# Designed miniproteins, single chains, continued (3): the designs that were tried, part 46

Each design is a single chain, and the fold is of that chain. pLDDT is the mean over its residues in the fold that is shown.

## One batch from the design tools (miniprotein)

Design m9577
Fold by ESMFold2-Fast:
Structure m9577 (fold): chain A 81 residues (1-81)
Amino acid sequence: MVLGEKKVIHFSFEALARSERDRDAIIALAEELGLEVQTYPSGRVSASGDLPEEKLQEVLDFAKEVRRLASEVLSEELEIY
């Protein structure tokens, strides 16, 4: 039954990890959320994906962890359609 449009969360980020360990932690957390992950030789990591709105709190918690584990956050986008 259509009562309203189902919202989708689009989340994407790029970050520079302080160490390989921090990069691996970010990758593991991103994969737990179901995000598509890409890694680069420089220690840069990116992840993006579309998630159901029920996952909003998990996305926000993940964004906090990325900011904690990264030496620098290069980009962070969160959009609810």
Scores: mean pLDDT 78

Design m9578
Fold by ESMFold2-Fast:
Structure m9578 (fold): chain A 87 residues (1-87)
Amino acid sequence: MIERAEKLEKEAEEKAKETGDEVYREAAKAAFELKLALDRAPKDNEELMELLEKGLEAVEEAVRTGDRKKVEEAKKILEEAAKLMNS
């Protein structure tokens, strides 16, 4: 999943550069944060892994569609993942 997050980060950065749309810049930031969370997360925590996978799916949809709601979904998932990692 780290490679998937890294690919999404690069794809979102390219779209942000070509379109100038804020949604892609936010998507790139979310992908970067998901990559960091995936690197730090215990691999045996199924709940956390499932949550981070949903975050990646939200970023993929944001990059594909430019839907700001999907970026907000990814941000909320990152907040929940951080809470689980610090509990």
Scores: mean pLDDT 81

Design m9579
Fold by ESMFold2-Fast:
Structure m9579 (fold): chain A 83 residues (1-83)
Amino acid sequence: RSQQLQELVRRASLIGLDNLRDEDEMARISMAVLVAVSKTPLTPQDVQDFIATIRKIIATTDMLDQSAVDEIEQLLAEMEELS
């Protein structure tokens, strides 16, 4: 469970970083990932806070490719199911 959650967090972050052009947006995603990954074990609330933060960043940016957005949202849904 925890290893699967950490892998999903890492994958979502890498997709975000690869597709963002704005340094501030990359920094916000990186901070959210660091907070989530540094907390072990991840509680359901921690996972929800991470998901909400990333979804907010995605919703407020037009810089991400739609295929990347879809992949990230799929990974966030998997994290929610595992928590």
Scores: mean pLDDT 66

Design m9580
Fold by ESMFold2-Fast:
Structure m9580 (fold): chain A 95 residues (1-95)
Amino acid sequence: SDMDIARQTLSRVTKEVREALLKLSENQDNPEKQEQIVNEMADRLIEILRSSGLPLFIQTADTIEDIRNDTSLSPEEKFGRILIVIDDLIGKVSG
């Protein structure tokens, strides 16, 4: 069912976010590594969300891609905005 696909996809998304958080905590003094970690997380999230085939998840991937490619945002700002987008998605699936 679409709900089973959504739950499985969100589980994968949550794992990628947790792994990125751990890597960022280990690289607080390295801005170049922080940028690499955030961009790699975003790219993996985009792939995971698009692979679900669910319209809401595909739209979420497009939003994350826009954030990822926004050259005006720092890695910290990109990470924060992506977390808000993911939290909103979780809320929409759970409600």
Scores: mean pLDDT 91

Design m9581
Fold by ESMFold2-Fast:
Structure m9581 (fold): chain A 128 residues (1-128)
Amino acid sequence: STMDEVRDLTYQTTGQLIELIENGSSMQDLLKLVENWLMEMARLLGKSEEELEEIAKIASEVRDEILSQMTDSASTEMRLQAIADYLSETIRKAKKAGLLSDEEEKLFQTALGELVLMLKGWIAEPPD
């Protein structure tokens, strides 16, 4: 089902995000990875190429805003918060623009919640 595909994608993306953080990847790379995850979910929901382009434009604008607020001294916890803020704001703006239905917004918010919970669990007890 689409929900099973979204859950599998979210699980895989969380693992990739953890690997990037452990490898010292930039905030820009982290935000690009979660943007790809959001775009893949939108494709699974059957969004048109025109709708996908509008979502990508919103995501790019929000990403630039988040990156402008980040400092080089940001902790891992602050970076996770920035990822959550980026995704939440992008979903909110996409919904406001009429690109997401109420059902699709709830699906995106649920997937985001699962992603954030998995990342917070990893941060509390990172592998040695």
Scores: mean pLDDT 84

Design m9582
Fold by ESMFold2-Fast:
Structure m9582 (fold): chain A 70 residues (1-70)
Amino acid sequence: SKIDQILAQADAVIAAWKATNTLAPTPENIELGRELMEKFIEAYPELGKAMAERFSPLDVLALSLALSPP
């Protein structure tokens, strides 16, 4: 399915980013990840819920940083 393909790509992107970067599990980083996940669920409910089931808030933050580096 399209959702499975997107989740597989997201997993690969997160894994690649984590190979050279670190995210501390601070309350600030967890909260930022939760906010990003909530916005994604609002924009794309089915995909966002599937992502929330598979990825942690820190994984979602990692994905966001990988796609939009500082």
Scores: mean pLDDT 83

Design m9583
Fold by ESMFold2-Fast:
Parts: sequence; structure tokens; C-alpha cells
Structure m9583 (fold): chain A 87 residues (1-87)
Amino acid sequence: SEEAVELARKAAELFLEAARSKDEKEAEELIEKGAELAKKALEADTPEVVSLVVGTLIDLIGLSLDPESKEKAEKAIKKLTEVVKAA
């Protein structure tokens, strides 16, 4: 559904912002918000939502290779992976 795709896109934005954040507490808050939206989006079980979530994981893996974003990107990957496994 269009709503589920929009939730998945917003979740992606929040996870990527978290990985790039300079503040650990801000990153944790963004990861939790992103996880809530990703969980709701995945309930729709559409190929578009799955593609967006996989794309987000790939982008986060890329950010985890950068020393400046590594720790926060790894936290985001862990949380998003937990959401995917629970879906």
C-alpha cells in the first residue's frame, strides 16, 4: 500500500540520519522511531516495502565502513535486523 511505502521511506530517512548523527542519544532516538515505522510498514508485506528495507540495510552497511558513522550505523543495522526477523 502507498501508506506502507511512505512509512518505509520515512524509516529509511530516520535510520540514515541516525547513522550520520554526531550525538549518541539523538541517534538512539532516531533508531527507535525508525524501527517503529519499519515495523508498521513490514506488516503490509509488499515487495516495495521489502525492497526499501533491504536498500536501507545496504546503505547502513556502506555507512558502517566509514569510521565517523561506524558505531551508529552498526546500532541501526542491529535494530533494523531485529525488526525484520520479528516481521
Scores: mean pLDDT 86

Design m9584
Fold by ESMFold2-Fast:
Parts: sequence; structure tokens; C-alpha cells
Structure m9584 (fold): chain A 70 residues (1-70)
Amino acid sequence: SADELEAEADELFREGRYEEAISLYKQALGQDPSKAAELLAKISRAYDKMGRHEKAAKFQATAEKLEKLA
């Protein structure tokens, strides 16, 4: 389930396995688009931890737009 994928991705994130965490967050997003704002914010944090600040900012902006529309 999307919740299971998100939980596994959260565990990978805590381990510093950011690329693998992003992959699972994207899979969770594909299974449950209603969680997009939350999942995109988590993807943003993972990119930021990897030093990809410009990419992180884009995902954060998208998450904020979705939260405002919901």
C-alpha cells in the first residue's frame, strides 16, 4: 500500500539512503495521489539532504501549491 511504501521510505531516509527513499516516495505517490502534498514535501527534504537545493525548492513549491488548493 501507499502507507507501507511511505513508512519504508521514511526508514530509508532516517538511514541516510535518500535516493532509495525518493524512489519509494514516488511509488507511494503513484498509488495514492491524495498524499501528493505530504510526499512531495518529503521528496524535497531528501533532495535537500543530498545537496540538490534547487531541485528540493521545486518539489517544496509544488507541495505548497497542492496544500493551498486542498
Scores: mean pLDDT 87

Design m9585
Fold by ESMFold2-Fast:
Structure m9585 (fold): chain A 80 residues (1-80)
Amino acid sequence: SLEPLYQELVERAKELLEKAEKSKDDAERQKYLKEVEEIVKQLELLADAAAKSDPALSEQIRQTAAELREQAKEVEAKHQ
């Protein structure tokens, strides 16, 4: 039951990162990056929820959250 939500959150974050990278407006880019950070927080909560029943899934979600946060930082750095 957690897996469909995990997939939906990851897909949404990737779409928002692509929109942020293609954005020519700093305010619009920051809005998309803020939405990515909210999804990363939701993924971290989902990983906590999975920790006892599925430790492997929990670790995978944590790694994906960290990767998305890193990608958001790279998008921000490119636009200085």
Scores: mean pLDDT 87

Design m9586
Fold by ESMFold2-Fast:
Structure m9586 (fold): chain A 99 residues (1-99)
Amino acid sequence: SSKDDLYKSTKDLTSKLSDKDVQQIKDALQTGLDNGDPVGGLQKVFDIIGKSISSIKDPKKKKDASDLMDKTGVSVGKTSKKYGPKTALQTVLDAVNDS
């Protein structure tokens, strides 16, 4: 399912990021959920991920992380269209919390 794909791609993506960046992602997701702004929460998360990936010095690791970010973004879009943006954000948050 699109939710299962989103969950898996999020876990794969967070494995490429620092613990500090993963914590900032958790905080942004939780804030979006608590404020009833899942779209804003998801936008903030992708800003954090983009900055994190931009700081990766190894070209192969940077490309692998960028490809995972693109895949995760597509899965967010599909899940948001089918189940709504709150469900997409919750799926990302669940995956990050289970990391």
Scores: mean pLDDT 88

Design m9587
Fold by ESMFold2-Fast:
Structure m9587 (fold): chain A 67 residues (1-67)
Amino acid sequence: DLEEQLRGRRLGEEEVAAELAAMPPEVQAFLAERLPLQPELQSLRFEDIPEETGDWAARLDALLAAA
């Protein structure tokens, strides 16, 4: 199924950790407060977060808080 193929494209735990390490330190500190929601964060694809406006941190916070 298409959905199963898309799930296979999501980052694993170690790959998410590597992407987080590539983020600015201020962003890493922000996300450290949300790491207890790791299962939610692990399933969130980095490509879904627009970095252009800086809104992505607020959107991520709202999404995780709404879970």
Scores: mean pLDDT 52

Design m9588
Fold by ESMFold2-Fast:
Structure m9588 (fold): chain A 95 residues (1-95)
Amino acid sequence: MKSKNASILSGSAIRVIGSATNLYLVADRVVKEDPSKKELAEEAKKKAEEGVERMREAVREGTENIEDEEVAKKVQEVADEVVEELERETEKLLE
């Protein structure tokens, strides 16, 4: 159980970091191709930073409660919500 919960925490963090990194790269590319989207790209980068911070706090709580399966599940739910929001922001940049 301890190994499974630790895997959920690290996997959740990796997923959010990956989505945030992708959003940053897409935002930078979009601004280079269309400077009029600079403000939209800045909003997207802010969302990526907020998502990473939310995930960091969730992982901290999960680490403090590493043997609690319900806490690990909540951490995974936070990662799912953050990834979905960051993917939505990426789609908005590409329109």
Scores: mean pLDDT 82

Design m9589
Fold by ESMFold2-Fast:
Structure m9589 (fold): chain A 113 residues (1-113)
Amino acid sequence: EAEKIIFELIKEGLRIIEALRLGGELGSVDKINKAIDKRIKELDDKFSKNGLSGIPDDELLKYLKMGIISLPSIEELERAKKALEELKKKGIRPDVLSEAIEVIDELIESWKK
């Protein structure tokens, strides 16, 4: 499911950004994990009600870009690109998804060097 693939990338991006924001306090690992879990639950609730349309543009793009950057292989980048292109063809957030596709294309080009 294309929308599920992209939503998992958004959640991964949120985890990374929150861990970086809170990661200066190593003695607070439990607090960091609880804060991340709370943010993920809020995002899950938004997605369950309205899909990707329920996520604000600034949050969606920020987390999606970070999730994309964290992908470990060209194969996973190509899988994400296909999912984004499918959602864009359905008219879901075409401007935001086009920007995310550009990030994937740049990463693939850089990794093939």
Scores: mean pLDDT 79

Design m9590
Fold by ESMFold2-Fast:
Structure m9590 (fold): chain A 96 residues (1-96)
Amino acid sequence: LSSLSKEEAKKLGEEYRKKAEELKESDPYEAAHEYVNAAEAYLAAGDKEKAKEAIEKAFELADKAAEAGDILGAIAAKIRAIGVEFLLENGLEHGL
């Protein structure tokens, strides 16, 4: 993330978000992780609004993965999402 320009990070976030949307029905676990990747990229770009939206979607899809029986995968995705949320809430987005 720190090696990317804000413009590149924003573009990368959009690419991860699109991938997550494509996977959300067939693989909610992978979709959740792609939304976490999108949130990290948006945070690096300084787009706090899109980062928050991506985190919310990651939690939603992690819950869907847990309902499908992927409890450990859901926990892993939620831990990653919580990490990004903590950085966002504490203004540490430029320290990554």
Scores: mean pLDDT 79

Design m9591
Fold by ESMFold2-Fast:
Structure m9591 (fold): chain A 116 residues (1-116)
Amino acid sequence: MMEKIKELMRELLDRLEADPLAAPWREPVDTAAHPDYLDIVPNPRSLALIRERIERGEITSIDEFARLVFGMTMQTLRYNPPDSPLAKQAAELAVLAMKLIDEAEKRVEELKKELS
């Protein structure tokens, strides 16, 4: 089960990263370009950091994955004005992530039924 959940999280992350909408979040924020970023967002998240934590076994459920992805989009909304293009893009990324996570949760329920 754990290995299948880990593979499912990798598939989710790959699908999210492949969408052009995710481009600003693929790599860590350039703190040299945004020197005040760490004052507002002390623990910045990126898809690269989420992938690293999955590989280290620090994220073990779809719920934990969801909290990190939505936390990342919320960090963008805290730093950027709500009418900015990046804030709007973060909201659209959150909608895409909700759809992909819903599909993954259904796959987890199917896997549980196969093992029961």
Scores: mean pLDDT 77

Design m9592
Fold by ESMFold2-Fast:
Structure m9592 (fold): chain A 100 residues (1-100)
Amino acid sequence: SIDELDAEIEEIAKIIRELAKTLTDEEVKKALEMAIRFMLTGELPESIEEVKRILEALKKGLEKAKKAGDEKAVEALEKAIKYMELLLKYLEEEKARKEA
């Protein structure tokens, strides 16, 4: 249901925010907050390049979470990565449609 999806997104955001507090890399922290924003608001990123930068930082966060053995953070980051990959695909398809 929509209510269950909203609750899952809020829990993912909470887990990612707690992970971000443990990180010293400002670029990774900013990318995590941007991913949370897009997931919570449904807002579309301004550029394909922005999504690619966010994905790179999320993947770095995922490697750190795996090394720490934080299974909840790993699951949350994998879901955030899937969401950002879907946004990337959508933006690439929209760009192709407008250039046709």
Scores: mean pLDDT 78

Design m9593
Fold by ESMFold2-Fast:
Structure m9593 (fold): chain A 117 residues (1-117)
Amino acid sequence: PVPVLELAVALLAQDEPAIDEILSQHDPSILLPQVFSLRLPDGSNLIDFAVERGNLQAAAFLRKVLLNSNISLKPLLNPSSEPVALSPALLAAFEAAVEGNPEKALQLLRQALEEEH
């Protein structure tokens, strides 16, 4: 779902205004579990993705959000039954986000979502 991917990008970029905007329009108790249960093509979760790209600050931020949201860690840190099939454009959006470029990440995400119609 679009809001799950937008929130994942915003969280990786540590874009607090974007996170607040998305969570003001969606139920965090539904959206946050979906974000943290995302399984990337290499089998990693979002936190491991940030670690693999060397953004330890983003990884720490994601762990803090997960802990503070009163979400159970066990099922959400395990790979989901359905891995996210990231197109090159979707993967590029996540990489731009983890590099700390939220504007580029959102532009790439919107382009990728339009291609998936």
Scores: mean pLDDT 72

Design m9594
Fold by ESMFold2-Fast:
Parts: structure tokens; C-alpha cells; sequence
Structure m9594 (fold): chain A 72 residues (1-72)
């Protein structure tokens, strides 16, 4: 399963700013279980608002079970 694509769709649904979604889409377009770590590393260079951080945490928690299953 392409975890990166699922994360991007969830970020769009939760109204993450388009600029951040586009940056993540480029980085995660072909990512599997590593998508969560890759997204977190990429976002370290961005000054995120508290609301944006909360959206990311919610998306990570939603995809975490699938990422763990795909990593087996």
C-alpha cells in the first residue's frame, strides 16, 4: 500500500495549507511505510503552527496501523 498517497489525501481533507501539501506530495508520491518518517523529517524545516502540527499528528495516527502492517 502507498502510505504516502493516503497521508496526502488525509492532509487535504483536514485543510492543511496547499504549500505544505504540495511539498509533502513531491516527497511522498512513491513512499511506503517510510512515508511517516520522511514527512516528519521534511516538516522539521517548516515553522508549523500549533493547528498544523495537530493535523499532522492526526494524519500520522490514522495511517500508523497501515504503515505497521505494510512494514511486516
Amino acid sequence: MEIGKKMIELLKEKKMPKELVEALEIALSASGPEAIEKAQELLKDYKLSEEEKKIIEEVVEEVKPEAEEAAK
Scores: mean pLDDT 72

Design m9595
Fold by ESMFold2-Fast:
Structure m9595 (fold): chain A 92 residues (1-92)
Amino acid sequence: MSKEEILRDAELVRKLGEQALKAIEEGNDFEADVLSALAYIVSAILKKYGNTEEEKKLAEIADNLAQATDARDVEGVKKYIEEAKKLEEEIK
């Protein structure tokens, strides 16, 4: 995968996390469950097509974000948003 593609995927995971945080804080359980499912799908696709360390790390972040969102773990969601941001900065 290109550097630009990995960066776009990292941005996608961060944005999913930011939307999940908002859904949880607003008590929108339907949207939180949808966003959790989307993060699981993103993780599965990254595991299928990814073979770099950055892609593997992003897949793990997406999987952890999905689990935290499903559990309504606000601190966990915030942690994985920051991990995705850090990966974006490392990729540029």
Scores: mean pLDDT 85

Design m9596
Fold by ESMFold2-Fast:
Structure m9596 (fold): chain A 74 residues (1-74)
Amino acid sequence: SSEERRRRELQREVAREVARELLRIGAEIDAEIEASKKFGIPISEIENLSEEQKKELEELLRRKMAEVERDLAA
């Protein structure tokens, strides 16, 4: 019935939102890994970056987030 169909649509929407969040978390992790490699510091020390290094990490994160949004829109 229409109610059952609506419930299934909501379940699919929730699953899509979960997938989006997982992809965003993955992008954040990827940005931190790239920053760790670029700056030659352990990932556990990522919070101790200089202000200039933090700006580079933010740029990496913006780029990774843009890639996620592009992939999700495809």
Scores: mean pLDDT 80

Design m9597
Fold by ESMFold2-Fast:
Structure m9597 (fold): chain A 103 residues (1-103)
Amino acid sequence: DVIKALEKAIKKLQELLKEAKKKGDKLTTTTLQSAIKDVQEALKLVKEGKYKEALFKLEIALGMVRISLGVAKIIGDEESKEILEKAIEILDEAIEKLEKELK
């Protein structure tokens, strides 16, 4: 289940990345690329049974997205704000699933 949750998170984040690229927002694009990489690394760690290390990677990704959301709010970029808020929801769902494996 957690493997499927991480795979779904990667797919959803890749869809948001396409949206950010189409908009031409370099900050949101870079942030989503980094988040996707961290989730992909978390997936590898989960497959190795390293759930705590995987959780740390997801927390890093979430932190970076939250920082970029703060920037989008300050500059009034409503479209990037929506993309980043959706990315936070995706990452929160993945974190919740992984935390349940840690008990």
Scores: mean pLDDT 88

Design m9598
Fold by ESMFold2-Fast:
Structure m9598 (fold): chain A 80 residues (1-80)
Amino acid sequence: SHMERLEKRVEEIRKRVDELEAQLQTALANGDKQAARDYVIEIGALATLAQILAVGDPRLKPFADELIARAEKAEAAYNA
């Protein structure tokens, strides 16, 4: 169903953000600012995708808000 496809996509996006956050932490610990920047950009892109999905399905607004907050934290960590 459309809902099952949407739930699976949400899970895939969350999993990717989890992986990117772990990679960002490793890059920052190693002083790899170029890799860290790429991870922050990708997290931001996924937050934007979540916002677009939430426009089509308002039930996804909490998911979009979650990813926006995670993108803001990633940017703050990079800029520290």
Scores: mean pLDDT 89

Design m9599
Fold by ESMFold2-Fast:
Structure m9599 (fold): chain A 75 residues (1-75)
Amino acid sequence: SKKEEAEKLLEEGRKLLDEAVASPDPQTRIENLEKARELFREAAEKAKDDPVLRQRAINHEIAADLELVAVELEA
């Protein structure tokens, strides 16, 4: 189902976000944050009929975007 696809994408994105914030290497952080952002975006789209899951995906996409901006400003 689209909900199951969204949950899988959300979990994959979360793992990449966690890996990014744990990495001391700016290039690895940027790469993983960009991948996480795309996964969260897809999750939100697939979760259009599940407002709670959609909002969770949107919140994680925002978190990834903020981390990406922070890396770019401090690098």
Scores: mean pLDDT 84

Design m9600
Fold by ESMFold2-Fast:
Structure m9600 (fold): chain A 81 residues (1-81)
Amino acid sequence: MQREALEKMVEEAIKNYEKIKEEIERIKKEKWAELSPAEQRALEFSEEALEIIEEGVKRGESVAEIAERLLAKHKELIAKL
């Protein structure tokens, strides 16, 4: 189920938050011009997803609540494509 996979990804992202953030920043700095428009949008979504995770953790939201917010943001992003 997509939700269960997303919840697991949120847990892993919380555990590896700084590493994931640094990797996204590195890719944007070093490889941005090599990325397709779709890959660039995926990186921007990844940055927004990390921000949602950070905000949710600070507010004491559950992994399930954070995953719901990420799913809503993903649907919003797809609607703009």
Scores: mean pLDDT 74

Design m9601
Fold by ESMFold2-Fast:
Structure m9601 (fold): chain A 70 residues (1-70)
Amino acid sequence: MEELRERARKGTGPEGDAFSAVAAAIEAYKAGHRETADLLIETARELMDRYGLSEEARKAVDEAIEKAKA
């Protein structure tokens, strides 16, 4: 668990995947695919939970999710 948190803090793997999912969700939302956007947001949240992303990474992802849903 600690190793995965350090990887997230350095912006590798799980953190990058979470940010990519949120970016895709924002794009899907703009295209009118709200249900697809919601699924991508859920994927980002699952990655945060599974890999125990740092508080800094979680705050950044949460902020992006809020903007995507707005």
Scores: mean pLDDT 67

Design m9602
Fold by ESMFold2-Fast:
Structure m9602 (fold): chain A 77 residues (1-77)
Amino acid sequence: SISDRVIAEVRAMVDRQLQEIRARRADMTPAQHRLEVDVMVGLMTMHLSAARQAGLITSSQFDSLADDIDQRAAALQ
């Protein structure tokens, strides 16, 4: 379905962003690392909100993906 493709694309985008943050972790202060993670979560949440408003994903799928992003961001700490 189109929802499945959108979900897969968002997950791939999150994977890429998290990998880039991990790769640069040694070059960041703890405060800079926290800020980059928080900004990434905010931007991904905005993207998912836009997809939900466009009817590309359901509210249930939005909640599940947002929770997954928050859990994966927490695991970077």
Scores: mean pLDDT 85

Design m9603
Fold by ESMFold2-Fast:
Structure m9603 (fold): chain A 76 residues (1-76)
Amino acid sequence: SSAEEELVREIVREIVESLRRMAESIYKQELEKAKAAGDEERIKEAEEEYEKLLEKIEESGKRLEKEALEDYKKIK
């Protein structure tokens, strides 16, 4: 049912949001280290890695939602 599909989407959304919070925490920690070192290259690297991680989380979230919905439909 559409209600069951929405539940799957909500679960995936919660997983994605959790991963985004973890990514932000890692970014902030690395940014603080880079700033303490006074290294502009490290600051830029931390930002680039954060952007890459967010892209991977977004891609993984979309794939997980698609796969979970497809798998759910196969059970019926």
Scores: mean pLDDT 84

Design m9604
Fold by ESMFold2-Fast:
Structure m9604 (fold): chain A 81 residues (1-81)
Amino acid sequence: SMIDELKEAMEELIKKIEEAMENPSEEKKEEVEEQLKKVDQLSQSIPSEDFMSLPKEEQQEMMDLVGRVQEAIKEYLEKFG
């Protein structure tokens, strides 16, 4: 499903941010930017009602994942922004 693709894209974004922070390079920064665009596009293509129809456990997992992504982006921007 598109929601599963979004979850995978968010996990990949966190990984790419971690890699860029551990070993900074222009290549790694480009990978972060490309993954951010992918997450944004997937997020915008999924209707909000699709998220609200998920079981409560999956809704909580999504909220937790979004929180982790936001924290990772914040740390990335603080180091490289």
Scores: mean pLDDT 85

Design m9605
Fold by ESMFold2-Fast:
Structure m9605 (fold): chain A 91 residues (1-91)
Amino acid sequence: SKAEELIERLERRIKELEGVLEKVRKGEVSLEEAIGAILRAIGDLIEAKQELKKLKEEGAPEELLKKAEELLKRLEELLKELREALKKLKV
């Protein structure tokens, strides 16, 4: 289903950001790689918010909608953590 595809895409992006965040904290990643991951995640976040709104209008299962909303919140939290980790590298 479209909702399951959205969930899989969000889980994949979250896993990428978690890996990049770990590498940033260890000093093992380039600034370019970290910025690239942030930009991809921002794009996915914007697209996913639009898709989630459409899925709600189309009457997708509430359980899948709730899971997608939880994953979106996690993605936003990871983006915030990654930006803060990058700021600390300049201090």
Scores: mean pLDDT 82

Design m9606
Fold by ESMFold2-Fast:
Structure m9606 (fold): chain A 64 residues (1-64)
Amino acid sequence: KREELINRGKKIADEILKSKGKITPEDVKKVREELLAQGVSEREVDLIITIAVIYATKKQKEKL
């Protein structure tokens, strides 16, 4: 289950980075609202978003 949430967060980060090149607070809010609407629990949404933000930030810093 935890691995599923981590993979989901990474996938969301990759999609945002592919589209915009960065993740913004507006993207975070939109993703949170969409996941909650899909029936994902607040705890799981927080984990997915945290993973997505960390992963996106790490990927952006790998590209100097």
Scores: mean pLDDT 78

Design m9607
Fold by ESMFold2-Fast:
Structure m9607 (fold): chain A 62 residues (1-62)
Amino acid sequence: MEELKEEIFKLIDNDPRLSKEQQERIKKAVEKVDDPETLEKILEYLKKGDYFNLRYLLNKAI
């Protein structure tokens, strides 16, 4: 299991700014990402609360 995906999932589950539906959607999208560089960018955007760029990146990666 990729350690980076675990960190991302923990941030999503503990983010009070995200609804449960948004958390589920983002987690499903992240599971489909196999590129480590993309996963690191997802992590950065989640830490910053940059959901616009996160959504754009996930749509591009899938």
Scores: mean pLDDT 77

Design m9608
Fold by ESMFold2-Fast:
Structure m9608 (fold): chain A 81 residues (1-81)
Amino acid sequence: RTLTLGSGGATLSVPPGQTATLQAANGNILVTAGADDTLQFAADMVNSVSPTAATATVQLTAQGNTPQYQLDALRAQLAAS
């Protein structure tokens, strides 16, 4: 199952078994679930302290209460790890 990652109008397709690395300012990324294995990523500056961010830090923020957003977010997390 191919995962589609989007940010600021750009997209990246991540085929099954591949890993994508994401980077964001201050190490925080907001994840918004979409349809058909599409996730949008945006930098999020939260009131929290992160000591070091060599790779992306993913904060899951639900835009709805559907099981699909949780599964898609977990798939993105695994693909980006």
Scores: mean pLDDT 47

Design m9609
Fold by ESMFold2-Fast:
Structure m9609 (fold): chain A 76 residues (1-76)
Amino acid sequence: SLFEQIREVADRGLARVREMLARGAPLEEVLAVAEETAREIEALIAQIKDPAVKRQALNYALQVAREIAELIEKAE
């Protein structure tokens, strides 16, 4: 399902951000991966036809974006 794909993209993006921060990757590179992850999630959300499911997916995307931001903030 689209929601399962969104979760997979989010999990992959979070894992990449964590790995990059752990090895001391430049902030610019970490932000590029975060932006790529956000764009992939947005593209999947755009395919959702049901307004209620789309709202749930948008709320989930906001939570993922916040988690990535918190990971970056803690690394600085």
Scores: mean pLDDT 86

Design m9610
Fold by ESMFold2-Fast:
Structure m9610 (fold): chain A 67 residues (1-67)
Amino acid sequence: KLKEYIEKGRKLLSQGKYEESIEYFNKALAIEQTAEVYALIGIAYKKLGKEDESVEFYNKANKLKEE
């Protein structure tokens, strides 16, 4: 299920369905919190023009990379 949610989210992101992609990435985070998924949510928020939320999720991704 984790990989399926990430793949669905990536497909939606590429189609410009940013809000729906964030929903699937949040489903992935509920299974496992990964730097990859946080970064993908950051990209989706940036595409929506939500810069503060984008920065927040990039910071979450970077914290996991430091661990």
Scores: mean pLDDT 82

